# Designs tried in a protein design run: designed miniproteins, single chains, continued (2). Part 66

Each design is a single chain, and the fold is of that chain. pLDDT is the mean over its residues in the fold that is shown.

## One batch from the design tools (miniprotein)

Design m6424
Fold by ESMFold2-Fast:
Structure m6424 (fold): chain A 73 residues (1-73)
Amino acid sequence: MEELKEELRRALEAYFDAVEAHPDMTADERGDLAVPVVKAVKRLIDETNLTPEEVGKIVRELVAEIRAERAAR
């Protein structure tokens, strides 16, 4: 469980790093960069007893944490 959450967090942090480095990216380019995040979310759903709704909550909590950490830098 925790290893899968760490994988998702790493994918999200890499996505945010890329978006922040290139804020002029199109929606299509952002979609391509989000593929590892989508795969990590799918793996959480497939490999755990969590519902899609519970996984969605984890994603929102991780996004909120990452955003708060970046706003404090």
Scores: mean pLDDT 79

Design m6425
Fold by ESMFold2-Fast:
Structure m6425 (fold): chain A 69 residues (1-69)
Amino acid sequence: SREAVGAVALAARRKGFSDEEAAELAAFVAANQTRELSPEEIAELERIVLESESVEEAKARLGAFLATL
């Protein structure tokens, strides 16, 4: 959803990722979501981004979470 993509981009910028890294994570979520996400699922995506130390870690964790949906 637009909400999930926007939330991930904002969380990435808040975490201190660059604008390019934030855009990469947002695009990754857009490419890998199969349906509209609930507010709880979006909050989990934000948490994953905020807890991740690198873009590669964030992508791995986001991909694993989205695969469970």
Scores: mean pLDDT 85

Design m6426
Fold by ESMFold2-Fast:
Structure m6426 (fold): chain A 64 residues (1-64)
Amino acid sequence: MEEEEKKKILEEIKKNSIPVVKKVRGVSEEEAEEYVKALVEKMKSWSIEELKKALEEVKKLRKE
């Protein structure tokens, strides 16, 4: 897999996931960042296709 493309998608997932996690779980920004960091670390093993699908789902959740 292309590491650069994968890294870019993971950064976008992180950016979009933090506000969603904060809202859904009712946690602080610090706790949301820690949670998302752990999720992104696990997602490093995912395919680019799986990451793109996850990004679209998170973007939809962020838009309410």
Scores: mean pLDDT 78

Design m6427
Fold by ESMFold2-Fast:
Structure m6427 (fold): chain A 79 residues (1-79)
Amino acid sequence: SNKLLLEAIGLAIRGIGLAFEARLLGDEEAEKLAEEAQKKALEAMKYASQGKDEEAKKYIEEAKKLLDEAQARIDAAKA
């Protein structure tokens, strides 16, 4: 599905941004979570490009969880 591929690309881009922000804030754990999310998003892109929608959805959900955890750490560091 092209929709799943675009979603996975968006998650990869978000992961890059969060990893950069975490690095600037000195939160090494948030950086690691954002980098792991990027890895999951790239796997989702691979499966989506192959039409393996169920595998792509699994990796999209894993990437979202990691991005949400990274975002929560970054938000806490800014407070």
Scores: mean pLDDT 89

Design m6428
Fold by ESMFold2-Fast:
Structure m6428 (fold): chain A 94 residues (1-94)
Amino acid sequence: MSAEELERRALELLEELLRALENGASKEQIKELVERARATVEELIAASKDGRTQLKATALLSGLDGVLEALDNGASLEQVKAMVLAIKNAVDQL
């Protein structure tokens, strides 16, 4: 995939993650979606050497790592949803 396609896919996975959280998906399903988004973002970082895309992708990766850590530490799905919304808002401003 091109860097543009990977960026679009990463954003689509964030929206899918938010929908899953709204629909009461299990912690296991949420973790799987976060891991898939993380993998896509790592591919984006590898595919694009553009500074702006790298900055967005790095911020997104850091945020997703935080979500995985929170899930592993027993965070509620409501807390996880707030974290994902914060990540989306931060990336949208970059």
Scores: mean pLDDT 82

Design m6429
Fold by ESMFold2-Fast:
Structure m6429 (fold): chain A 74 residues (1-74)
Amino acid sequence: KEEAKKYIQKALDAISAGDYDTAIENLEKAREILKDDPESVRLIERAIQLLRDHPDDETARALAEINLYLVLKE
């Protein structure tokens, strides 16, 4: 799980930089590491979808970040 948190942090940094491709790549790695944790997988998949489907939407970006912070809180 600590390795997955590292990838989630990299994704958050990439989101802050506006680099959604790098953010999604790191989230896909975190999802694979956490695949036995269905709640974390769901939160990460939701974040990926929000970033992929709504790249120009500030609200979608904020919701993606919230989903990722919920995974980190665990």
Scores: mean pLDDT 80

Design m6430
Fold by ESMFold2-Fast:
Order: sequence, then C-alpha cells, then structure tokens
Structure m6430 (fold): chain A 62 residues (1-62)
Amino acid sequence: SVTLKFPVSPKELKEIPEDKEIVVTDLTQKQAESTAKLVSELLIQFGKSEETAAKVKGQVVL
C-alpha cells in the first residue's frame, strides 16, 4: 500500500503505482473520508485509472 500525507504534490499523485492500495491519513474519520474522495478525483484528473482512484481509502492518523 501507499500512504499519502497532506499536503500532497501533483508530482506525488502522478507517480502513484496503479497496482497499490492508497491510504490517505487525517485527524478525523470524516476529514479522512472527504480527503480520500478529493484525492480520488485528482488521480482521475491526473490520468490515473478509475481502478486506482477506487483504491483510495481514508484512515484516521494512528
């Protein structure tokens, strides 16, 4: 899996492997879920597949 920390750069989003689960960490569950949705949309805009975008998950910072 690949873990993204905010703030994320366009370069990091472009270089994400398509065969990996992507975890977005945030301070609250609701923020993590909202941020995961945003990252999913950005990945599509940056030319990643819908399957890669669907692998983005929000997780509370542990």
Scores: mean pLDDT 70

Design m6431
Fold by ESMFold2-Fast:
Structure m6431 (fold): chain A 59 residues (1-59)
Amino acid sequence: DPELEAILAPIKDPALRAELRELYERTREGFLSLGLPEEVARSLALGVVEVDVRAYLSK
């Protein structure tokens, strides 16, 4: 997903990038399991990962 990769671009640690990709997939699947449309689940999951990346970079 090009938007996910753009959000992860500042993260240089490949292990952390892999964990954040897993967070994205788990979060997206969670929203899909609630009956949300694919595009909404994707948008919300991207937002969650973006917040986590921003918090990490602020440290």
Scores: mean pLDDT 82

Design m6432
Fold by ESMFold2-Fast:
Parts: C-alpha cells; sequence; structure tokens
Structure m6432 (fold): chain A 86 residues (1-86)
C-alpha cells in the first residue's frame, strides 16, 4: 500500500468514526441527554473535517468526499438541535 492509498484508507476510517459519533449523538438526543449529544456531535464534526481534508489532499473518490461533507452537515444539525435543548 502506497502513501496515497494509506491516507485514503485513513480518511475512510475517520469517516466511519464520524458516522458512529453522529449515531451516538442521535441516541443521546432520543434519551434527552443534550450535553452528551453536544460532545458526540462535536467529535463527529471534528472527525468528519479531518476525513474531508485527507480525502481532498490525496484525491479520494468524489463519493468519499461527498459522504464526509454529509457527515459534517449531519453533525452540525445534531449539534444545533442539542444546543437548543440546553
Amino acid sequence: MDERERKILEAEELLSLARMYNSIAKLYLSKNKPEEAIEAAKKAIELGKEALKLAKEYGAPEELIKEAEEAIEEGQKLLEEAEEKL
């Protein structure tokens, strides 16, 4: 595996984690735990942004870039929803 392939794999792994944290944020919101939801959503946004940066830098497929952007947008919406419930 060359450097480009390893970095694209890293972006995929970061995106997977971002999606996991978005799911955790949704779960906390469903349980009326907005503080925990905020922390999970912030982590999802951070991981998604890192995945997007690596995907763009190393020329990942457009699908991966789009999915990373969608994960960031979902995290931002979840963060806003959780903050409104504080």
Scores: mean pLDDT 90

Design m6433
Fold by ESMFold2-Fast:
Structure m6433 (fold): chain A 112 residues (1-112)
Amino acid sequence: SEAEKLLKEAAKYAARAVVYLGQGDVEGAKKYLELAIEKAEEAYKLEPHPYAKEALEYLKKALEAAKKGDVKKAGEYAIRALENLLLAVKDLSEEAAKEAAEEVHKLIDELE
């Protein structure tokens, strides 16, 4: 579904934000957190899901922490957001969730 595609895109952006926070790149992290929020909000509008709502709350908390320079809290919130995005995808499709998890893992490895 379109919501599934948007949740997968949000998860990939959240994963990029996690990597950049780990590297201390707060500006890069903020950019990808904002993109993740945009995709997750669009997905939630199309098909409301409890895990997508939880992910949005954590993404917004991560962005606020990043804006305050709290890299550790931003990372913790971004990881929780990513977990909830993947759980939302899993509720839509077990196979899509496996694909999303593999894509996220590959993306994290590629960003080093």
Scores: mean pLDDT 87

Design m6434
Fold by ESMFold2-Fast:
Structure m6434 (fold): chain A 94 residues (1-94)
Amino acid sequence: SVKDKIKEVVEEMFKEMKAAFTNPEVIKVIDELEKKALEVIETEPVENVLSKLSEVFGKTFGENYHLFSDEELATARRLWTRMLSRIQEIIDES
């Protein structure tokens, strides 16, 4: 299904993101963000997934900005931006 493809992309991104970080507090934030992202995919209509994921990511990194280095924030933003682009492609192809 479209949602299964989206879940695969999201899980792949979080695996890559967790491999990039070593700070336990940062990893905890990423784990909580992953749970929220998977809940969005499960509960929201496909049409709302991208906007809701963008909202959840923006809010999480905004509220936890102080825990991340500039390099870690740049890495996180790059990974989630690529993920959102891949999700858009999945939706557009469905």
Scores: mean pLDDT 84

Design m6435
Fold by ESMFold2-Fast:
Structure m6435 (fold): chain A 55 residues (1-55)
Amino acid sequence: MKEELKEAAKKALEAKAAGDEEEAQKYLGKVIGLTIENKDDPEVIELAREASLAL
């Protein structure tokens, strides 16, 4: 699960760097969804927060 969140965050950042806002929003949405689903895991919340701040 943490690996899936990291993969989604990586793809969101890559899409943003490429100027693909639609793809970046898609993967950011996946990161947010995984964070909500695993809201009781502080490591997941921290990873999602770092990804969100980097975007």
Scores: mean pLDDT 74

Design m6436
Fold by ESMFold2-Fast:
Structure m6436 (fold): chain A 78 residues (1-78)
Amino acid sequence: MELSKEEALERGRAALEALVQYLKDTRPDLSKEEIREELRAARDAMLRHLQKRYSPEEVEEIRAELDRYIDELVEKYS
């Protein structure tokens, strides 16, 4: 299914939020930095997929937005 850039970003944010909740519940021993690394790995997997469909500029915009969201999620985890 083809997604708009906005829909891809929305789904990416939802996936990252679900992942941080899962990690908080199942791996409470992880530090904030370890949580950030897990979220960054998930982001990188998403960006590799998006590179097949979107321009380099669009991928960089999505990367920047997801990076900001990761920082917000890590702060909320504390």
Scores: mean pLDDT 80

Design m6437
Fold by ESMFold2-Fast:
Structure m6437 (fold): chain A 94 residues (1-94)
Amino acid sequence: SSQKLQKTVEEVKKLLEEGYYVIVGTDSLAEAEKLSEVLNEEGIKSEVLKEFDVYKAMEILNENKVLVTTKELAEKIYPKLQELTKAKIKLIKT
């Protein structure tokens, strides 16, 4: 719903203000792409991760601070990123 999407955008904004890097896991790649478009329209740089690639995920987070992907990819990537960096990363699931 538009209200659920708005709440996700607001949560991302708050986490960025608190100094977190943010990973958002969605139910599908199409939802990830739609959320990323909305985030960019709201002035929040984000990029979609389409496949399992830890170094691409690190690049996206370093450049944008926000990475959007599927819940499945997010759950696989998140622990690997915790092994590779001491950065504050928060995982959100929609």
Scores: mean pLDDT 86

Design m6438
Fold by ESMFold2-Fast:
Formats: structure tokens, sequence, C-alpha cells
Structure m6438 (fold): chain A 96 residues (1-96)
């Protein structure tokens, strides 16, 4: 269960990273948001804290990049919310 959630999070992180490479900040935000949801579920399911920390750190970096590139206020706001959630998950994993 936890490993399956980690694999889903990783796929969404990789899609978000590809979207950023293509300059598609909206698609990057959609995918990193999904990744963060799966990271949270994985942590709750008892996933390896080091794997959670790695993916949460990658998600945080993606969210910051989306916020910097986005010209739409709603996208900037959503990216900031995703960044806060990713940072919280990173800290939670470090506390395990």
Amino acid sequence: NADSLIEKAKKYIEEAERALQAGDVETALENVRKAVDYIAKALDAGADPEKVKELATRALNIAYEVERRATDFDLQLEASIVAIHAATLKVAAESR
C-alpha cells in the first residue's frame, strides 16, 4: 500500500518536472498537487520517511518554480499552498 502510493507520487513528480521543462506551469502545478496528495497518503500509510522527504523536497522545489513563473494570481496562490503542504510533509518525515 505505502510503496504503491510512493510510486504514484514519484510518477506525478516526474510529470510535473517534465511540464516545467516544457514551460507548462499550469500542468506542472496540477501534477505536483496530485503528487503532494499521494505523498501525504504514503506518510499516513507508514511509508519510508527518507522516501517521503525526498519526494516532498522535489515537490517543494517544483511548487516554488511554478510560483516564480506563473503570471496568473490564482496559479501563484495555489503554488504557494502546495509549497506549504510539501514543506509540512518534509518536516513531518524528518520527525519520524
Scores: mean pLDDT 89

Design m6439
Fold by ESMFold2-Fast:
Structure m6439 (fold): chain A 62 residues (1-62)
Amino acid sequence: LDELLREIAERSGMSVETVRRMLENILKLSGTAREIAIRRLAKELGVSEETVRRAIEALEKE
C-alpha cells in the first residue's frame, strides 16, 4: 500500500496523506457509486483505474 500511495502522490503532485484520504472516502461508497468515484479519481490523479483499484484493495486489507 505505502508504495502505491507514494507512486500516486508523486505522479499527481498531491501529498500521500491527501491520496490516502481520497481512497478512504471511496471505501465508504458501494456498488455503482464506488465505480464512478474510482474512474473520477483515476482521471484527476493521472493514473489508471487499475492503480486506484489496487490501492483501495490494499487499504481494505488493513
Scores: mean pLDDT 79

Design m6440
Fold by ESMFold2-Fast:
Structure m6440 (fold): chain A 56 residues (1-56)
Amino acid sequence: MSAEELLAGARKGAAAGPAAARTAAHEMRVAQSILEGELKEAAEEGLRIAEEAARK
């Protein structure tokens, strides 16, 4: 999995509505805790995007 694919997944989830955004946020939170380097940074960014979308 590439950093770009990880971010694209998070953005897709965020765009699909609050429930999908919550699922994406959970997935990114788990990924951020186990991944390293560029993938961890992508998961952290994806988490921010998904959490913001889930708040609406």
Scores: mean pLDDT 80

Design m6441
Fold by ESMFold2-Fast:
Structure m6441 (fold): chain A 97 residues (1-97)
Amino acid sequence: SEKLEVEILGAYALMLLSLAKKALERGDFETAKEILEQALKVVRDLGEKSGNRELAEEAIRTLQKAIDAAKEGKFDEALKYVDKAGELISEMVREAL
């Protein structure tokens, strides 16, 4: 079921974002980067399965901004981008179901 795949990918992406937030709150850029890069892969797959290209592209850009902000030590800014990406991912799941 494509709906089940979207639900599983969405849940996994949101779990990864939660783990990335914990790493960012600790100032652990290397761990946050690895988790956010994994989230990028999951969001690409979610975009393909959901068919919502526009929301997927916005979520990908938002996650890239989170990685860039974290790389510069701007952890509070990175956290805001992670939260925004979570909202976009949740919307992709809602629209696909």
Scores: mean pLDDT 89

Design m6442
Fold by ESMFold2-Fast:
Structure m6442 (fold): chain A 100 residues (1-100)
Amino acid sequence: SSMQEKMLELVDELEERFPIFRLPPDPSRHPDYPKVVEEVVSLSIIREKILSGEITSLEELVAEVEKMIQNVLTYNPEGSPMQLAAEGARQLVEERVKEL
């Protein structure tokens, strides 16, 4: 399969296991979020960047997912369910990248 197909399959698995990261936080509930994080990242935004050719390598995909994780860790308190989900997403990416 193409690199694009492999990256989209990884994003699909991340969305299935961590659906909370599919969309950016709701602006009506979290109006401060864009003021706290440098760049808003979500799995839907990552998917769009893969489809547009802005992300063309597995290394670029890993870096973009890590930006999303860092945003979660910055915005949410240590030990929160959101932090645990972010740690799980990081582990899944590390495991899948080794298989590709």
Scores: mean pLDDT 86

Design m6443
Fold by ESMFold2-Fast:
Structure m6443 (fold): chain A 79 residues (1-79)
Amino acid sequence: MDEERAIELFERAKKLAEEALKAAEEGDLEKAKELMEEAVRVAQEAGPLIERSGVSPRLLEAAREADEAAKRAAEALKA
């Protein structure tokens, strides 16, 4: 259960980061920053769940995808 919840949180963080990237590309930097702050907060909620569930390939992939999306959005905001 905790693993599935952690995966759901990372998937949610990924979607928020993807939306932040879109907002940044459209010039809505304020919305992009707000979405990125929410993405980071949601990803941080997964921490305690990961400590309890351990690490699986599915969880690592979800975390990696969320991290990659967040990096793309952050680069767009800093360009």
Scores: mean pLDDT 82

Design m6444
Fold by ESMFold2-Fast:
Structure m6444 (fold): chain A 56 residues (1-56)
Amino acid sequence: MSDEELEEAIERLLELVRAGEDADPEGVRLVLSGMSDEQAARMSAAIREEMARLGL
């Protein structure tokens, strides 16, 4: 996955997190399953940082 694809995936995941009532754990897992361990770790870190920015 390219850096641009990773950024797009992060935005899509954040939209899912904001909109989903209980799809977050399974939805996140499905998206992460298409990534390398390094990319998954980077995405998780980015999501955590963004959620902290949003006060979640």
Scores: mean pLDDT 64

Design m6445
Fold by ESMFold2-Fast:
Structure m6445 (fold): chain A 59 residues (1-59)
Amino acid sequence: ELKELVDKALEASYKGELEEAQKLVEEIVELINKIKDKEERQKLREEITEYAEEKEKKL
């Protein structure tokens, strides 16, 4: 689900839909911040960052 949001945010950014991309990024951040455990939150943040970097590199 978070990876789907990343895909949508990247697609919106590449189409020049910056407002939509920003909303999707905010949703991703909110979902990560709902995780109460600091270690799980950091791990998810790292996973999502790595996923986004890999997808952006392939585009």
Scores: mean pLDDT 78

Design m6446
Fold by ESMFold2-Fast:
Structure m6446 (fold): chain A 71 residues (1-71)
Amino acid sequence: SLEDELTAETRKELVKIAEELGASEEAIELIRQGKFLEAISLLDPEKAKKLTEKAEELERRKLQEYLARTS
């Protein structure tokens, strides 16, 4: 489904961002599993905020691209 596709792409990008932020392997693995809230809880508040903002940005962009293709 579109929801699953958007989530999968978002997970891949969030893994990259988490690795760049120096997140633990445990947090990164939770992101791969789609357990964003659990992953975020393992991060510093500042890193958690950045990751959440990026997740929202990526999902919003993909949703807007999809909506732009519909009449």
Scores: mean pLDDT 74

Design m6447
Fold by ESMFold2-Fast:
Structure m6447 (fold): chain A 72 residues (1-72)
Amino acid sequence: SSEAEKYYEEGLKYISEKKYEEAIEKFRKALEIDPNFSPTKAALELLIKHLEEEGKFELAKEAREVLEKSEK
């Protein structure tokens, strides 16, 4: 879906701005539209790793919950 791709691209822009909460919300919306969209899942996995490396464990948990919910 082009709409899922749009939210994915918006999430990447927020990551570049270090706005991780906003990035997670955009990736959540992308996965709600297309739960099988592999680029969004890959981006979330990389974001989770980055947040854990930065000690942002609560944000990493939120991102993981978004990813897990898409894997129903």
Scores: mean pLDDT 85

Design m6448
Fold by ESMFold2-Fast:
Structure m6448 (fold): chain A 62 residues (1-62)
Amino acid sequence: MTAEEIAEEAVELARRLAAEGKSKEEIEEEVRKFIESHGPLSEDDGDLISAKVLQTLNEFGG
């Protein structure tokens, strides 16, 4: 998987969990575990994934 693919899958996971009524904390934990399952990432790849996930989570937290 590329960083972009991981970011898209992480965002989709966050959206699915939010639709299921999961809390922001539960969504963050599941997304973190998903990202960690792909092993160590470069700083740029990690930043890309984190930015997209945080943007999505902020939409659920406001």
Scores: mean pLDDT 75

Design m6449
Fold by ESMFold2-Fast:
Structure m6449 (fold): chain A 70 residues (1-70)
Amino acid sequence: AEELLKKAEEALKKGDYDEAIKYAKEAYEAGKDDPVLQARALGLIGEAYAKQGKIEEALKLAAEAARIYE
């Protein structure tokens, strides 16, 4: 799970937003018993959507991630 998050972060830094979303989704599924890891994965998906101009999708994921921390 952590390795998938790292791959998602690296893809995001390179501007490969589709690859970042793919790895972050895989990390989310692998971290099903770790809410903090799932929140980190949702944050990466949200950032990738925001950089693609999908602002509504990004805001929805940010709200869901915030809910996990409370």
Scores: mean pLDDT 76

Design m6450
Fold by ESMFold2-Fast:
Structure m6450 (fold): chain A 80 residues (1-80)
Amino acid sequence: SMEKKKEEEFKKLAERLGELARKKGGEIPDEEEIKELREILKKLGELLTKSEEQKKEFEKIIEELEEAARKVREKAEAAA
């Protein structure tokens, strides 16, 4: 069913997000990890949002989070 497909997709996205979160201890995500996080969050937003307005708001939040993560990474690399 469609619901089962959405649940399986959600589970896969959640498992991958969990894998990225296992880099505990303040590890800064690299560019590839930031791109993957963006893709995961975009797919989660698609599964969870029901209107175009909600999708746009969610995409804006994703972009802001991605930019924040990128800036943190750049500062860490500049300090190395």
Scores: mean pLDDT 67

Design m6451
Fold by ESMFold2-Fast:
Structure m6451 (fold): chain A 65 residues (1-65)
Amino acid sequence: GSLREELLKKIGEILRLIGEELDLELKKERGEISEEEAEKKIKEIEEEIKKLKEEMDKIEEELKK
């Protein structure tokens, strides 16, 4: 696979995680999940997004060469 393909896959994963984070915020607002549960899960998602962004930065630098 190409570096471009890998980059697009990681973008897709980040968008999926952002959607999951928004769903947790909505569930919290609706009282379907506790604030503590939502915040814990959101923190886990934020850490996963951070890792994916770091991986994307490495791919972007390789693509610039």
Scores: mean pLDDT 84

Design m6453
Fold by ESMFold2-Fast:
Structure m6453 (fold): chain A 71 residues (1-71)
Amino acid sequence: SLPKRQRLAIELVAKIFGVEITDDLEETLRKLLEKYGNRAAASITLAQTFATESKNEEELKKKIEEYVGIP
């Protein structure tokens, strides 16, 4: 589902940046933005775009690995 892909996108960005992933997605986003600012914001926006465009989690993971970074 799209909500699952949106969550996975944020988790993969957090992993790339070395930020701890918690069940509280808003806390994970806050930590990413506080530590890395505009760099994290750009990666989150790109990853969320891929979550929307991807049909499944496998496609999303491949797009993130190619264009954002390897988790």
Scores: mean pLDDT 83

Design m6454
Fold by ESMFold2-Fast:
Structure m6454 (fold): chain A 77 residues (1-77)
Amino acid sequence: EAERAAEEAVELARRAGEHAREYEATGSEEALRKAEELARRAEELLERAVRLALEAGDEERAEELRRRVAEVVAEAG
């Protein structure tokens, strides 16, 4: 479950980045709203995934998940 939530968070973060780039290129307010909504959902899922991994005692996995999503978010933003 933690891995699934993390994978969904990565996907949403990637999509948020695409919409953010569309806003930068076109100035579309709808693209900005979409990017913001997706980024918010991604952050919520990431927090859930990290919590689940920590609860399972997988410190290494929790750190890896945090790092993965942070990299995608940084590249998207």
Scores: mean pLDDT 76

Design m6455
Fold by ESMFold2-Fast:
Structure m6455 (fold): chain A 67 residues (1-67)
Amino acid sequence: MTLDQLAELTRYVVDEARRELATHSPDEAFRRVLEAAKEKAQELGIDPELAESIARVAFRAVADAQA
């Protein structure tokens, strides 16, 4: 994993969180973002557990900013 791959995953997850929160409840949005993050992580060769952690942090940050 490189810093560029980590940055790509983070940007992707933040954009997904914004999209999903616009149309779904927070619980449904998070589930969708988590699945999207895992798929993107697999493409980038990033550990799924690390991807889940990034998804949780990014989702919380986006949700808090929209509150």
Scores: mean pLDDT 82

Design m6456
Fold by ESMFold2-Fast:
Structure m6456 (fold): chain A 56 residues (1-56)
Amino acid sequence: SISELQEQLLEQVKAGKLTLEEAKEKLREFLISQGVDEESAELAAEYATQQIAKEL
């Protein structure tokens, strides 16, 4: 699920293995792979990345 991916990406960003921009791109690609259109995937990935940033 997207929530599970968000948790994994949060840990990778905390560990310095990914930037927030890279985390956003992975979230966007995941959503597109699930059948979400590009515009909606971009907006959802941006929102999810902001939630990750709040946990840092």
Scores: mean pLDDT 82

Design m6457
Fold by ESMFold2-Fast:
Structure m6457 (fold): chain A 92 residues (1-92)
Amino acid sequence: GSMARKAGEEARRAAEEAGARAEVRIEGDTATVTLSGVNVGQMVAAIGGGAQGYILGGESKSVASGDTVTLTLSGLSDEQIAEALRTLAGGL
């Protein structure tokens, strides 16, 4: 299915409603989320999304620079990426 793509669109909207910007790219078992214009609480939300990806049995990597955080999730199914992205969106 396209559940990960839909969750990515939901995360992008949640970021914009919170005053930030999100770019979501999904390729196979990998999702990359770049959040820009974020505050420290929103950076913590990105780490929460990464932690959910790890809990689901995947790999997660978060890199922060200034007001930008890039979260990479890999080794996950479409459903698991969607769950991790919804966790991220709920924390924004």
Scores: mean pLDDT 79

Design m6458
Fold by ESMFold2-Fast:
Structure m6458 (fold): chain A 60 residues (1-60)
Amino acid sequence: DEEEIRRLEERARELEEEARELRRRAEETGDEALLLEAEILEGVAALLRAIAAWLKRKLE
C-alpha cells in the first residue's frame, strides 16, 4: 500500500531530523547520552527506510 510506504518514509524523516538535532547538541555540549540517543534514532530510521524499500519492490 502506497500510504503505508509514505507513512514509513515520513516517520523515518522525522527520526532523522530529531537525530540530526540531537547530534548537533551533543557536539556542542559533549553530552554522550545525546549522541547515543541520536545513533539509536538513526538506526531506527534506517530500518524504517529499509522496510519501505522492501514494500516498494513488492509493488513493482
Scores: mean pLDDT 85

Design m6459
Fold by ESMFold2-Fast:
Structure m6459 (fold): chain A 79 residues (1-79)
Amino acid sequence: SHMEELEKKVKELEEWRKKAAERSQGEFDAINARIKELEAEYERLKDTDPEKAKQYIDEIFDLGVEVLKLAVDTILDEK
């Protein structure tokens, strides 16, 4: 009985770890998708509305810093 409960808990932990890994990947994918969207808007507006285009570049830069922070945390295996 105790071993059967242990096996069940191990499976629950494995599913939890899988979901946690999927969350990290999803966050990277979401930021990259947003950068691509902002890049497309920049290309559309850069010649017709430079002020608005600059705002999109600033957002891309900020998101790039966020991706770098997530990558550094992952590489350094920090808390």
Scores: mean pLDDT 71

Design m6460
Fold by ESMFold2-Fast:
Structure m6460 (fold): chain A 72 residues (1-72)
Amino acid sequence: DEAEKLREQGIKAYEQGDFDKAEEYFKKALEIYKREGNLSGMQESLANLAYVYLKQGDEEKAKEYLEQAKKL
C-alpha cells in the first residue's frame, strides 16, 4: 500500500536520474516494510538502495546493502 507507492516513486526518481530523491523514497518504504514485517518488501528496498549508492559512487555502501538484502 503506502510502502509500495513510495517504492514506485523511488524507482521513477531513479530512472529519471534523481538519486537523492530515490534514496529518500526507498528509505521511507524500507521503514514501513520493517514495521509490517514484510521481508520481501525489505529485500527489494535494500537492493534498490544498493543500486542508488552505486550510482552515487559509494561502492562500499552498495555492497553492504546488497549483502543485507541477501541475508533476509
Scores: mean pLDDT 86

